# Designed miniproteins, single chains, part 90

Each design is a single chain, and the fold is of that chain. pLDDT is the mean over its residues in the fold that is shown.

## One batch from the design tools (miniprotein)

Design m3327
Fold by ESMFold2-Fast:
Parts: C-alpha cells; sequence; structure tokens
Structure m3327 (fold): chain A 86 residues (1-86)
C-alpha cells in the first residue's frame, strides 16, 4: 500500500496537481499514524513530491522561486504539525 500511495503522490507531483498531492499525502500520513508507514518514509515521499511540483511550476513561470519556497515551508510545517499532533 505505501509504495502505491507514494507512486500516486509522485504522479500527482509530475502532473502539478496540488490538490491530489495533498489528498494522497494525507492518506499516507494516516497510514504512518496507523504504524503502516514510518515517519521517515512519509517525509521523504511528501517532500520529494512537493519539490517536483514546485520546480515544475517555477520552470513554467507559473510560480516564483519565493512562492515555491513559501509553499514548501508551509507543506513541511503542516507535515511536522500533523506528525507532532500524534
Amino acid sequence: MAAELAEELLRAAEAGDEEALRRYGKELLERMLAGEVSLEELVEALVRATEIVLKKLVEEGRLSEEEAKEALERFRATLEAQAAAL
């Protein structure tokens, strides 16, 4: 299950679908909280996927480097907050 969710997350990142990325990321987080996925594995998958999305948006001129940094920081903060909440 974790490998399939990670694959979907990466595909969402490659497609630039931030909403799908968030949904699959949340599902992966829930499986981590259930003990099915390690926190390290979750963070690695989500950060990698998010970086792919942000880099593509910057390269296409749809997002500034500053906006990309803020989005990545916000995503990391959300991950950290949700991980810390359990």
Scores: mean pLDDT 75

Design m3328
Fold by ESMFold2-Fast:
Structure m3328 (fold): chain A 80 residues (1-80)
Amino acid sequence: MDEAIELAKKGSEAAKAGDYLTAAKYFEEAARLFEEAGLHQAAADALRQASKMYEKAGDLEKAKELEERARELERLAQER
């Protein structure tokens, strides 16, 4: 879990520096690790951050895909 949290921090730092693509990749990797751990809400939150970063980078299709995936994970977290 420490690795996923550290990746999310690196994503936030990259976003503050204006490196939105690097930030998006860090948040996607954090989301993957949270999903592997069964932490659906944390994974959804990380995917939403990644989606926001892809949107800022101009990759609107990737942003939409990740936002949709985040909504699915958030529904799964609420059902259990």
Scores: mean pLDDT 85

Design m3329
Fold by ESMFold2-Fast:
Parts: C-alpha cells; structure tokens; sequence
Structure m3329 (fold): chain A 60 residues (1-60)
C-alpha cells in the first residue's frame, strides 16, 4: 500500500542518514588512517541517499 511504501522509505532514509553521520564521524576520528577518506565519502553518499528517500516519501 501507499502508506506502507511511505513508512518504508522514511525508515530507510533515517537508517541511511544515521549511518552516514556515523561513518563521517568515524572518518574524522580516524583522519590519520588510510581508510578515513573512504569512510567520509561513504558517509556523504549514505546521507545523500537518505535525503533522496525522504524526498520520495514526501511526494507520495
């Protein structure tokens, strides 16, 4: 149903945003480690995906 789809998109958006924030924070904490840049980029991408999912839910 439309309601189930909307809730699913909002939940997925929240998960992606929180995961993205966590990855970025970890990247900043580990800035001197080789993987820090990967964590930052992955975090930024997850936040972007979360915003897109929220937008899709708002248009339902």
Amino acid sequence: SKEVRKVSLLSAGDINRVGGETSRALGERLRDQPLAETLRRDGEEAERVGEELRREAEEL
Scores: mean pLDDT 84

Design m3330
Fold by ESMFold2-Fast:
Structure m3330 (fold): chain A 79 residues (1-79)
Amino acid sequence: DAEALTAEGERLAAQGRLAEAQRAYARALRIDPRHAEALTNLGDVLAAQGHLGDARELYRRALEVDPDHARARENLAAL
């Protein structure tokens, strides 16, 4: 499910395996395109890779889904 794939992506990202984390989050978003945590976590991975514009768009989408998502709001402000 989307939650399990998001958790898998978090584990991979913590290990620096950013490409594999990105694929896990992309799979989560294919199951649930409005999964705020997966959108935020994918944004984090893209920001870490220097893709700041793509990260900003993902954080914006996460906040459209969940306006109270603290991490998305904080990470967007930090860009």
Scores: mean pLDDT 88

Design m3331
Fold by ESMFold2-Fast:
Structure m3331 (fold): chain A 91 residues (1-91)
Amino acid sequence: SIEEIIKEAEERKKELLEEFEEIKKKLSEESQEELEKLEKEFEEKFEEYLKKIKEAETEQEAERILTKFLFYLLAVKSEAYLLLRQDEKRK
């Protein structure tokens, strides 16, 4: 159902934001600002994807949009971990 697809998107968003809070605790102040910017951009993009899922005319279209969101989420997660690795090299 489209409701289940919405729930999956929201749960995946929540998981990444929780990971961001854990990463933030390990970062320098300057790198925390970069992560907060990435978090804000992710939140804005999530709202765009969520709107598209809600406007989907079929469950298959909603699943396709969810899949695109999940690939975007993985890219954002990779960027956050890259920031953590770069910050650790400066310590």
Scores: mean pLDDT 87

Design m3332
Fold by ESMFold2-Fast:
Structure m3332 (fold): chain A 68 residues (1-68)
Amino acid sequence: STAVADLEAALRAVEEGNLAAALRGLQDAMKYATGEAKELIERALEALRAGDRETARELVRQALELLK
């Protein structure tokens, strides 16, 4: 999958509270993302691991905006 598809799947998983699916989607997106988008995805992963779903959601949305 592309980074956009993986991030869209991760965003849905965050909104549904499915942490395992969200982490997987973000990790897969990291394979294709570069620069600022990659940095935002790394920060989203850290936020999810810290239990901050609101921050993770916002960071994923920002990464999607850069890659669309």
Scores: mean pLDDT 83

Design m3333
Fold by ESMFold2-Fast:
Structure m3333 (fold): chain A 66 residues (1-66)
Amino acid sequence: MEKIEETKKKVWELLEKVSEALARGDFAKAEEYLKEAEKVVEESSKEAQELLKPVIEGLRASIEAM
């Protein structure tokens, strides 16, 4: 059984790091953390993907709009 809670925790930590990097103007680090979060979700269960993908897509859209 996939560890959905572990996946959620890792993704939330990475998204927090993305937010912190953006606050510092470190867009390269923000993109790195976002890519890591995307990979964690992609390697996870369909349930985790359904739950977390909209959050990641929203944040990616914000970064790409810069």
Scores: mean pLDDT 77

Design m3334
Fold by ESMFold2-Fast:
Structure m3334 (fold): chain A 65 residues (1-65)
Amino acid sequence: SVAEQVAFELEAVGIAVESGMKGIEVKGDTIIVYYYKESPSAKEGAKRIEELAKERGYKVEVVEL
């Protein structure tokens, strides 16, 4: 549902902000996460978003900068 997708997007944004990621982008069922390799917390955040996406049926693409 739209509400479930919005809830997931907000949760993913929260993880990205807390983890110091450069940003995230949502395209349909795909979450694209951007982070700098020098940010260990961003790597952990990306893993959390991957786990959450797997449980909700979304795809994740990770872009290391």
Scores: mean pLDDT 75

Design m3335
Fold by ESMFold2-Fast:
Structure m3335 (fold): chain A 81 residues (1-81)
Amino acid sequence: ALKELEERARRLVEEARAAAEELRARGELTPEAREAFREAVRGAVELLRELGLAMGVPEEEAERIARRTLEEMERALEEAA
């Protein structure tokens, strides 16, 4: 359960980085696109947290992984800008 959640978190961060890089490469990383990206990231992280809880991951661990994932996804967006 925990290992599966961590693997899903890693993939989510990688997907966010790829998406941000693609937007930057196309010159489409506008302030509006960045805001929409942040909203999508927050939603994805909340679902990741809920999935972890549903899989039996302890609340503290699920919240820790979700928080770290949010930080890494937001960092990916900032690095692409």
Scores: mean pLDDT 83

Design m3336
Fold by ESMFold2-Fast:
Structure m3336 (fold): chain A 80 residues (1-80)
Amino acid sequence: RENVRVIAESIAELLREAGMEEQAEELLRAVEAGDYERAAEIALRAGKELLARAETLEEIQRAVALAILAAGLEFEASLL
């Protein structure tokens, strides 16, 4: 599904920009396995972690974007 791929790749890039390379790899593996709920959980947890340590508006925006994209993955999972 194109939507899932685009959302997953966007999340992975945001995680890598935040230094969360391992979380990005785990999220992409979950998506490849079809476990979109697991992928959404990883993204949401990472977003909360980033928001807790955010010191700039750009960091806050990245954390919020991760939460929105995680909701998108969970919505796509509900359509299967």
Scores: mean pLDDT 80

Design m3337
Fold by ESMFold2-Fast:
Structure m3337 (fold): chain A 93 residues (1-93)
Amino acid sequence: EELEKAKELIEKGRVYLSNGQYEKAIKYFEEALKLLPEDSPEYADAMTLLGEAYYKLGQYEKAVEYFKKALEIDPSNVRAQELLKKAEEKLKK
């Protein structure tokens, strides 16, 4: 039940993320994280999506923090690995 609710919140967050409504997407992903075990792949995915939303807002340092946290939970998360590299490149001049 809670896992299904978290997945629905993540899907709504993804829709807002794709529409450029990044602050709204963040709220949905934060609510999903409250319903997920911190050691779960779904928690790592929600952390990755939070990082992506912050990346889209130009908050690259915060994005890097969330991607690193996602990879501590699930080191095999390819999306988090790719986005971490992109965010770190944005912090270089």
Scores: mean pLDDT 86

Design m3338
Fold by ESMFold2-Fast:
Structure m3338 (fold): chain A 112 residues (1-112)
Amino acid sequence: SIYEEVKKLLEETVERLSKAKTLEEELEIVKETHERLKEILDEELYTVFSEFLDAVLLILRRYRAGELSVEQAVEGLRTVADNLIKEHKLSKEAAEVLYHFIELLKEKLEAE
């Protein structure tokens, strides 16, 4: 399934982002994830997941700068996901991939 492939890629991305020590490492991880998503997804879904990853990077940077709590970072990402789901009329399966990413990231940030 395309959604299982995307889910696995995003699980790998969360793990890599949790271990990243520099801004440059975070940028490279996000860039590599964008390129792999482009190979897997059609143009519309790629645009959605690409915009989501850009929001993840921005929120993660603000969290690591001490500007956001874990709760605020997670709520920010849920707001982005909800807006993307509504604007692009995403399937339940696509929406669940976005929420799964957010829950994995929450678990990693709470374990710090």
Scores: mean pLDDT 86

Design m3339
Fold by ESMFold2-Fast:
Formats: structure tokens, C-alpha cells, sequence
Structure m3339 (fold): chain A 72 residues (1-72)
């Protein structure tokens, strides 16, 4: 399912960005946020709610970016 692949790809890119821009501890916090929203987004996509899945995936990425900025 293409939507699930895109959700996972966004999560992986966001986690990689966190690891490149911050320390291991902060990157772990960002990864936990991304993974929580990734799981929820995938569940929404499996139920056919692609709009909710997109919103959840985006929210996860934005929360992770917030963690990165706050750690600066």
C-alpha cells in the first residue's frame, strides 16, 4: 500500500534528520514521537482514513522538529 510506504518514508527521513542535527538523547526523544504518530497514521491508513493518516504523519514530523529546535 503506497500510503503506508510514504508514512514510513517520512518517519525514517525525520528520524535521520534528528540524528544528524542533535545529540543521541534528543534524537531518541524525536524518534519516540515520530514512531508513536507513525503507528497511529498506519492504523488510520489501514482503516481507509487517508486524510487522518496524512495529518497524523505530519503531526509526528512537526513534533520531532520541535524537539530538535528546543534542543538547540
Amino acid sequence: MEEIEEIRRLAEKTIKLARELTDEETAREAEEEVREFEERAIEAAKKGDLRKAAVLATAGALRAIGVIIDAQ
Scores: mean pLDDT 83

Design m3340
Fold by ESMFold2-Fast:
Structure m3340 (fold): chain A 69 residues (1-69)
Amino acid sequence: SEEKKIEEKKEELKKLLELLLKNSELADVSAEEIEAAFKEALKNGTFETTKFKMTEEDIENLKKTLASL
């Protein structure tokens, strides 16, 4: 179902966002900009801020990197 796909995508993006914040990758980006980018990523699959851009492919690569840690 569409709701289940959105829920899974939210969980994945939330984990990636927490990891990026923990690594200070987004330290110079405002909380409002991060939240807006997160909402947009749920629609379009692309996480984008003024300092950082992550495509669906980049997100998949980051998930693989996380799994290797």
Scores: mean pLDDT 62

Design m3341
Fold by ESMFold2-Fast:
Order: sequence, then structure tokens, then C-alpha cells
Structure m3341 (fold): chain A 64 residues (1-64)
Amino acid sequence: GSMHSDEEDLARIERLDAIADSLSRVQLLAARHETEELLAETTNPEVRAKARALLDHLDALLAQ
């Protein structure tokens, strides 16, 4: 939908995390940028924790 809920944000993060190991470098960089923007915008502590964990996972993959 056009409106983003905390549930939609969590589902997006979980989906990206699940496929992260299959993403190309360009896709990893795009996912990282989107996740940083989401982390900057959200005030939900669960969304923040999940987004932070995803960023750490993406950064580990990008360091290879």
C-alpha cells in the first residue's frame, strides 16, 4: 500500500534479510541505503532493532 505501517516495515526488513546472501553488490548497496533511510525515519524500537541488525548483515556482506 501507499501507507507504510510498522508491520509493513518489519515485513520488508525480514524479506531483505532472508534474501541478503543472494543479492548482488549493487542490490546490497541499494538495500543498505533504503534500510538507513528507514532507520532514520522510524521511532518504533522493534523496527529500529531489526533495521540495525539488517545493516550489520549487509555491511558484513559488502566487506567481502
Scores: mean pLDDT 82

Design m3342
Fold by ESMFold2-Fast:
Structure m3342 (fold): chain A 66 residues (1-66)
Amino acid sequence: MTTVVAEMDSVERGVAVALRAIGLGGTARPVFGDPVRVVGVFDSAERAEELARASEALGGRATVVN
């Protein structure tokens, strides 16, 4: 399993990243703070990397953890 931790500058963008993770077949847990974090878990490293790219496209930062 591959985990993605995304950091977003707003709750709205964090929710968008969480919904994208679910749409990619993963699970998502938003953590509301400053910054807003979303933890996504995938069975595929490819899907995890896709979420990381989507998070960066939304102006956030993402880290992929094996």
Scores: mean pLDDT 81

Design m3343
Fold by ESMFold2-Fast:
Structure m3343 (fold): chain A 75 residues (1-75)
Amino acid sequence: DAAAEARAGAHGASLAPVVKYTNELYEALKNGDEEKVKEIIEKARKDGFSDEQIEALRTAAENQVALDKAKAAAA
């Protein structure tokens, strides 16, 4: 299982950076701060995240922002 191997196989593959970067991206996207989003992506890349992993982090954060926006619009 390539995904399980990727999570278990490297010194930088802990879940703590995943949670950290997802939360930072969520806050930056929620605030509309495109420059901050770019900074967070660059930091994740320097921490050894692949392009696929960075896209997954961004997608998770964007989904949270979209859900919050939809809830606010429906209220």
Scores: mean pLDDT 73

Design m3344
Fold by ESMFold2-Fast:
Structure m3344 (fold): chain A 79 residues (1-79)
Amino acid sequence: MKEKEAEELEKKADELMNKGIEFDRQGRYDEAAKLFKEAADLYGKASELTEDPEKQRELAIKAVAARVLAVGAEVNKWL
């Protein structure tokens, strides 16, 4: 059950990441930053739910990457 919940959260986070990247490319930096922050939160939750150590590490890395992209989008909005 928990592994399935983790997979669903990861899938949702991946969808938000793709949408965030699209908005970032369009210069919609505030919208992109919000989506990246939401994706980071979902990857974090998925990491906590999974009992697979390799998957926990993978999801934690994805969460960090999403946060870095959010900061980048927030900085770019000033341009």
Scores: mean pLDDT 85

Design m3345
Fold by ESMFold2-Fast:
Structure m3345 (fold): chain A 72 residues (1-72)
Amino acid sequence: MEKAYELGKKFTEEAEKEALELIKKVAEEKGWEAAREALLAAQMGALEGALEKGEISAEEAEEGLAALREAA
C-alpha cells in the first residue's frame, strides 16, 4: 500500500507503470479488495504529487483526499 502511494506521489510515467504492475500483482495474489486499497493509495499519492508540482490547489487536493477516504 505505501509503495503504491509513493509511486503515485512521484507523478511520473515510470512510477505510474510501476504502480500499475504492483496493483496487478496484488490483484492476482491477494484479490481485488487489496488491489483496490493499493489503487486508492496511488490516487492519494498522485493528488499530493500534483499539489507539490502546483498543478492543483490545496483546496482541490483536500477535496480529492476526502472523496478517496469516503470511497475506501
Scores: mean pLDDT 73

Design m3346
Fold by ESMFold2-Fast:
Structure m3346 (fold): chain A 74 residues (1-74)
Amino acid sequence: MEALKLAYEAALAAARGDLERARELARRAVELAREAGLEADLEELLAGLDAIAAAPEELRAEVAAKTEALLAST
């Protein structure tokens, strides 16, 4: 659960344009996932965050709203 929350927080940070924080949260999420015995691809996650940060404002706003809703329900 903690790893998933950090991944959602990373996506939210990327959607808000804070790519440095997004990458830090992503690295922590992958580390926690691996400690729990789950496989996680850091490079693929980081590429996804870069794509979110580079997306049009409308799509970034949608990602932010969706990740906020997921964080509130988790």
Scores: mean pLDDT 78

Design m3347
Fold by ESMFold2-Fast:
Structure m3347 (fold): chain A 75 residues (1-75)
Amino acid sequence: SDSLLERARRLAEEARRLLEKARETGDPKLLLEAEITLGMLRIIAGVAKLINDPHAEEIEAMVDELEAELAELKA
């Protein structure tokens, strides 16, 4: 079965794609989809931390990076 890290990587890739397209187009629906995808990634990060997953810090770093990009687009 997929590890939490593998799931987190797929969500992070999708979030990056959505944020990039939102930046290019200014489409608020893409920004909303990026927020939802980041919400799912945050849940994975929380679960990883709760179960002491060895990749919890790596997943949290992905969240922090994408949250910063989202905040810049919303400014």
Scores: mean pLDDT 87

Design m3348
Fold by ESMFold2-Fast:
Structure m3348 (fold): chain A 86 residues (1-86)
Amino acid sequence: SLEEARELKAKGEELFAQGRLGEALREYLKALEILEKLLKEEPSDELKKLLAEVYENIGRIQEAFGLLHAAERNFQKAQELYDELK
């Protein structure tokens, strides 16, 4: 559900702030799976914004791990979603 995805994103953000990057990544990946499924079924600006923020946060963690190419792909996905917002 959308609310579950929001809660997972918020938990990921809390863990990220604590420097618990691997745990934050797991929560973000769960949120990503839910948000991608919801966006395919019925897209909305709120879903696009949430998904973009999750991609951006995953990218930041990947940068911290030295996974630069993976991070760039996730930042690009986030930017594409942000560009769709009006």
Scores: mean pLDDT 87

Design m3349
Fold by ESMFold2-Fast:
Structure m3349 (fold): chain A 100 residues (1-100)
Amino acid sequence: SVEELIEEARELIEKAREALKEGKLEEAIELLEEALNLLERALELAKTREELEELLRLAEEVLRLGMEVLKKAETLEEINRAIGVILRAIGLIFEIEQRL
């Protein structure tokens, strides 16, 4: 369900925030990529304005955390993956806003 996907994505985003605080950049990136996969699936199933507004908030949080990862990134692989997260989050935000 949309609610289950949103809740799982929220948990992954919170874990990514904690991993980022601990300097675990690779773990944070993996968690954000997984959260984006769940948010993209939730958007396909979303029907209500409330669901879309929650997805928007979570996508904006992923964007914020992706930018923080980029600032802390030390390798080209980390930089490229962080940029990937940022671009996916921007695309998701755009798609959600088109439906609001």
Scores: mean pLDDT 91

Design m3350
Fold by ESMFold2-Fast:
Structure m3350 (fold): chain A 60 residues (1-60)
Amino acid sequence: AAAEARALLAEAERALAAGDLETARKLVDQSFQLAMLDPAAAEELLARAAELARRVKEAE
């Protein structure tokens, strides 16, 4: 779960850099779901997902 969430966050970062806001948003939403399945990593993963969600919102 944590490794998958980190991979989705990295993919979301790439999508955001490419200007694909729809894909970036979907990947961030999926990373939130996966982060909730791994309580030990949840704080780090949720913080990263929230920052990316903010950046996607800012780019809208």
Scores: mean pLDDT 77

Design m3351
Fold by ESMFold2-Fast:
Structure m3351 (fold): chain A 90 residues (1-90)
Amino acid sequence: SAGAARAAELLASLPQERQAAVYYTSGGILYAAGDYELAAELFERAAELSSDLEEAARAYELAAEAYEKAGDLEKAERARRRAEELRAQL
């Protein structure tokens, strides 16, 4: 839709850290709604865009929990491993 296209355009125009915050918040909303697979994808995107290692690790941890609830154990393990790798650098 025109509204969805405009929202995506505006999101892409934001600084990386603000994009991360939007993905993180949107992931949380979808998680609360029970849309676990999409929530996990948004948390992963938030982690990828975050320059803060602790924030990125936290987002990967939430992605792993969401993938686990969605039944995608392979993606859950991958996200958990990424979180552990980032925490090892702290």
Scores: mean pLDDT 84

Design m3352
Fold by ESMFold2-Fast:
Structure m3352 (fold): chain A 85 residues (1-85)
Amino acid sequence: MEEVLRLAREGDEAAEKGAEAYEAGDLETAIRYYEEAKRLAEEAARLARELAERAEGEEKKLLEEIYEGLKKGIELLEAKIEEVK
């Protein structure tokens, strides 16, 4: 759980840096940060899925919800990368 949240936070930080670069007109740097944010979110999603498979009850439900949220975040990051390219 803690590791999933750490990776998700690091991904959010990378996405913020991507947005800052985009606002500054540095599209290449923006793409790189968005790609890093996506990679971190994908790793968090993978870990959440693995933990959910081993968990039961309420913890399993929470991990499944986190996984679904991360998957949606990844789709949004993919859309941002396509828009900037």
Scores: mean pLDDT 83

Design m3353
Fold by ESMFold2-Fast:
Structure m3353 (fold): chain A 104 residues (1-104)
Amino acid sequence: PAPPAPVHVRLTLEAPDLAAAQELLRRLAEVLATSPSPAAAVERLLALGARAEEVGPRSEELDGRRYQVVEVVFGPTLLEAAVAAGWISAAAARPSFELLVPVP
């Protein structure tokens, strides 16, 4: 019997207005810069109010290591603030990024 496959988790971040979105972006930048591991970053994103959902079974393998995929998605207000801050190119229009969490 194989262990269950890692699940693709989606974390959605959004703010009620642009001022709150700018504050959330500052906190997100701190989480990404100061978290000791991708797993710690995921816990801190949940503490920021990210809504978590399971999308389905997915695993990535890089250099013989398996990873759980955690997709971070920006809602429309946070996406607008991220584009204005230069985090995301308006031309690229990609509202998400992925974190790879190592599976033991």
Scores: mean pLDDT 76

Design m3354
Fold by ESMFold2-Fast:
Structure m3354 (fold): chain A 62 residues (1-62)
Amino acid sequence: MEKEVEEGILLIEIGVEKVVFKNTGKVDLERVREIAERARELGLEEVAELAEKFLKEAEKEL
């Protein structure tokens, strides 16, 4: 359903940001925050938690 498609897209977006961070040491924390907020808006709690965990990890590594 539409919600499952959006979940997949958000997971891909998180994955892209993680790959960029790993390869360049740079991440757009605001973009990752927007992904987390969108996931919460859609009721995708697991996706929101993944994005928030990545935000916390990236902030420590910067």
Scores: mean pLDDT 79

Design m3355
Fold by ESMFold2-Fast:
Structure m3355 (fold): chain A 73 residues (1-73)
Amino acid sequence: SKIEKEAEELKKSAEILSKQYETLRKLAEDAAKRNPAAGRLGEHFTAASQKGYDAAKKGYEEAKEKAEEEKLK
């Protein structure tokens, strides 16, 4: 129950970060076409968002695996 709840919270966090990453990526790509300097700054923020997304996704997958192990006991 607790592990399942933690997995669900991590999944929601990953979904939020994924949406933020997608938004920043599109903004960075669009800005790069109009202003290269703005595009470089956007790439920096996009990289930070991607790092956060990857960490949240890994946490979700680990929590999900623990929940499956508990069900097998």
Scores: mean pLDDT 77

Design m3356
Fold by ESMFold2-Fast:
Structure m3356 (fold): chain A 65 residues (1-65)
Amino acid sequence: SLEEDVAFLSRVPGIDEETARALVRAAGGLEGLAQLPVDSLSKIPGLTREQAEAVRAAARERLAA
C-alpha cells in the first residue's frame, strides 16, 4: 500500500515522512522509484543525489525481498 511504502522510505537516512510521501506520489510507488533514473529522482525538490541513490537502492531491495 502507499502508506506502507511511505513508512518504509521514511526509514532511509535523511528521508522524512513528507519527502517519502512526495517520492511515492511522484513515482507511483516503490516499483516506480526502483525503475526511475537517479537523475529524475534528483529533480524532486528537497532530495540530494545521494538521497536519490539511497531511495532507489532501498526500493529495489524491498521489491527483491
Scores: mean pLDDT 79

Design m3357
Fold by ESMFold2-Fast:
Structure m3357 (fold): chain A 95 residues (1-95)
Amino acid sequence: SEEEYKARIEQIRAEVDELRKELKEADNSPKEKAMEKYREIYERAQALLDEVTALENEILADPSASKELRREVFLVGAEVTLLLIDIYLRMKELE
């Protein structure tokens, strides 16, 4: 249902918000510990990208899905991708 899809999108957004909080905590850590934390957050963000990709495929295959819902799943996918980019750039800065 639309409500179940919306709940799954909101759950992914909540997880992105938590990962961004952990990323800010990692930014305040000593370099060695920061790199370890960035790798852990990156792995979890990759798992979220897999989850959002699966959700996007489900929504795109559902002819009853609204245009709004299709837009929302695309936007949350972009949010997860931007998180991955932010983490990757931090890891590169420390190398």
Scores: mean pLDDT 89

Design m3358
Fold by ESMFold2-Fast:
Structure m3358 (fold): chain A 57 residues (1-57)
Amino acid sequence: RVDELLRRIADHFGMSVEVLRAWLRRELAAGRLSQAQLARATGLSPAAVSRVVRYLE
């Protein structure tokens, strides 16, 4: 589930899910963070990261 994936990412970065959502949306839209970079940082599969990004859109 996307909520579960967001919680794992938020825990990894030491931030709240709400802060993470706002930050991810901003950084991905600006091109400063790629889906591949997010996958490497969190240990999630590319498919899981793609699902999170689509949910934020």
Scores: mean pLDDT 73

Design m3359
Fold by ESMFold2-Fast:
Structure m3359 (fold): chain A 74 residues (1-74)
Amino acid sequence: AMFTDEQVKAILRIAREAEERLEKAHPGVDFVDVPFADRLAAYREVAERVLKESTDPIEREAAQFLLDALDALA
């Protein structure tokens, strides 16, 4: 099944926040040059925060989807 526009927007918001955190932690380093483990950790931390703090079912589903995808990469 295709994601809804709102689910896609929620996933992209999580990704953007994770990328902004990585830019602050690794100033002047291109995203692709950031260690893979650090990139995965940033996405996981943001997704876990959304699950803890968000009351929006769509945001929670997006965060859970991302966590499941990250677990599949381990």
Scores: mean pLDDT 79

Design m3360
Fold by ESMFold2-Fast:
Structure m3360 (fold): chain A 55 residues (1-55)
Amino acid sequence: STTEKVLAIVRANPQFAAQVKAYLERELAEAERAGDEESAARIRETLAQLDKEFP
């Protein structure tokens, strides 16, 4: 899944965790503005997992 791929990248490169979270937060805002609930839900899931592993 996309979430698994993102987590794998951050686990290999934890120095990018903050930047990846910031990027996804901006993408979430755009998905919500566009009414793309499928993308918004996927991004929220990815952010939740990143917050658990890289608080």
Scores: mean pLDDT 86

Design m3361
Fold by ESMFold2-Fast:
Structure m3361 (fold): chain A 60 residues (1-60)
Amino acid sequence: LDEKIEEARKEKAELEAQAKADPSDSYAKIEAEELERLIKDLEEEKKKLEEEKKRKELEE
C-alpha cells in the first residue's frame, strides 16, 4: 500500500512538473488531479489499516 502511494505521488509530481513546463498542456493537469484523488483514496485505506493496528495495540 505504501509503495502504491509513493508510486502515485511520483507520477503526480512528474505530471505537475510537465504542466509547469507547459501550462497549455491541460492533459497533464487533469491527469495529475486524477492521481491526487487516487492518492487520497489510498491514504484513506492506509489510515483505516493503521487505525485497526492501533486498536489491537491498545487492547494489548
Scores: mean pLDDT 75

Design m3362
Fold by ESMFold2-Fast:
Structure m3362 (fold): chain A 88 residues (1-88)
Amino acid sequence: SVAELIKEALRALKEKDEKKIEEIRKKFDKDGDGFVSKEEFEEALMKADKDGDGVLSMEEIEELTDIDGDGKAELSELIDLMEYLSSK
C-alpha cells in the first residue's frame, strides 16, 4: 500500500539508508504509474506516522503535503522532497 511504502521511506531516511531510499523510489516508479492525489498522500503520511516511527517533524510533514498544483503528485518527486527535508 502507499501508506506502507511511505512508512518504509521515512524509516530509511531516519536510518540514512541511501540504498533503501533508492529502492523505494524505483518501486514508486514501477508500480501504479507513481501518481497520487494530495489527499491520498496526506492520508498515507498520517497513517504511517501514527505508529510513531516518523523521521520528519510535524511541520516538515505539513510543508511536504501542502502541494498546490494539479492536485496530483508523482510519488518519486514526493520521495525527493522527503529526502531534501530530511537532509536539512
Scores: mean pLDDT 57

Design m3363
Fold by ESMFold2-Fast:
Structure m3363 (fold): chain A 87 residues (1-87)
Amino acid sequence: MDESVQKKLEELEKKIAELKEKIEKAKKEGNEKEKIELEAELEKAKLEKEFLLSLTGVKSEEEYEKLKKELEEKKKKIEEEAKKKLE
């Protein structure tokens, strides 16, 4: 579990770093649409990281399913908020 979690965390850290760089560029260019989209992706990536860290303490499929459902609900709220800002 630790090795698999570490690999996924490394992938998410790389994605988070790339998103932060793109957000900075979008802000400097005044691209509000791109900024909003990238900020939503960054928030979702951060939630996925928190989810993976939470999995290290999970001992049952029921606990896993609950955490996964909470993650999907939070990601959906971020996506809806981003879409609202774009329209």
Scores: mean pLDDT 81

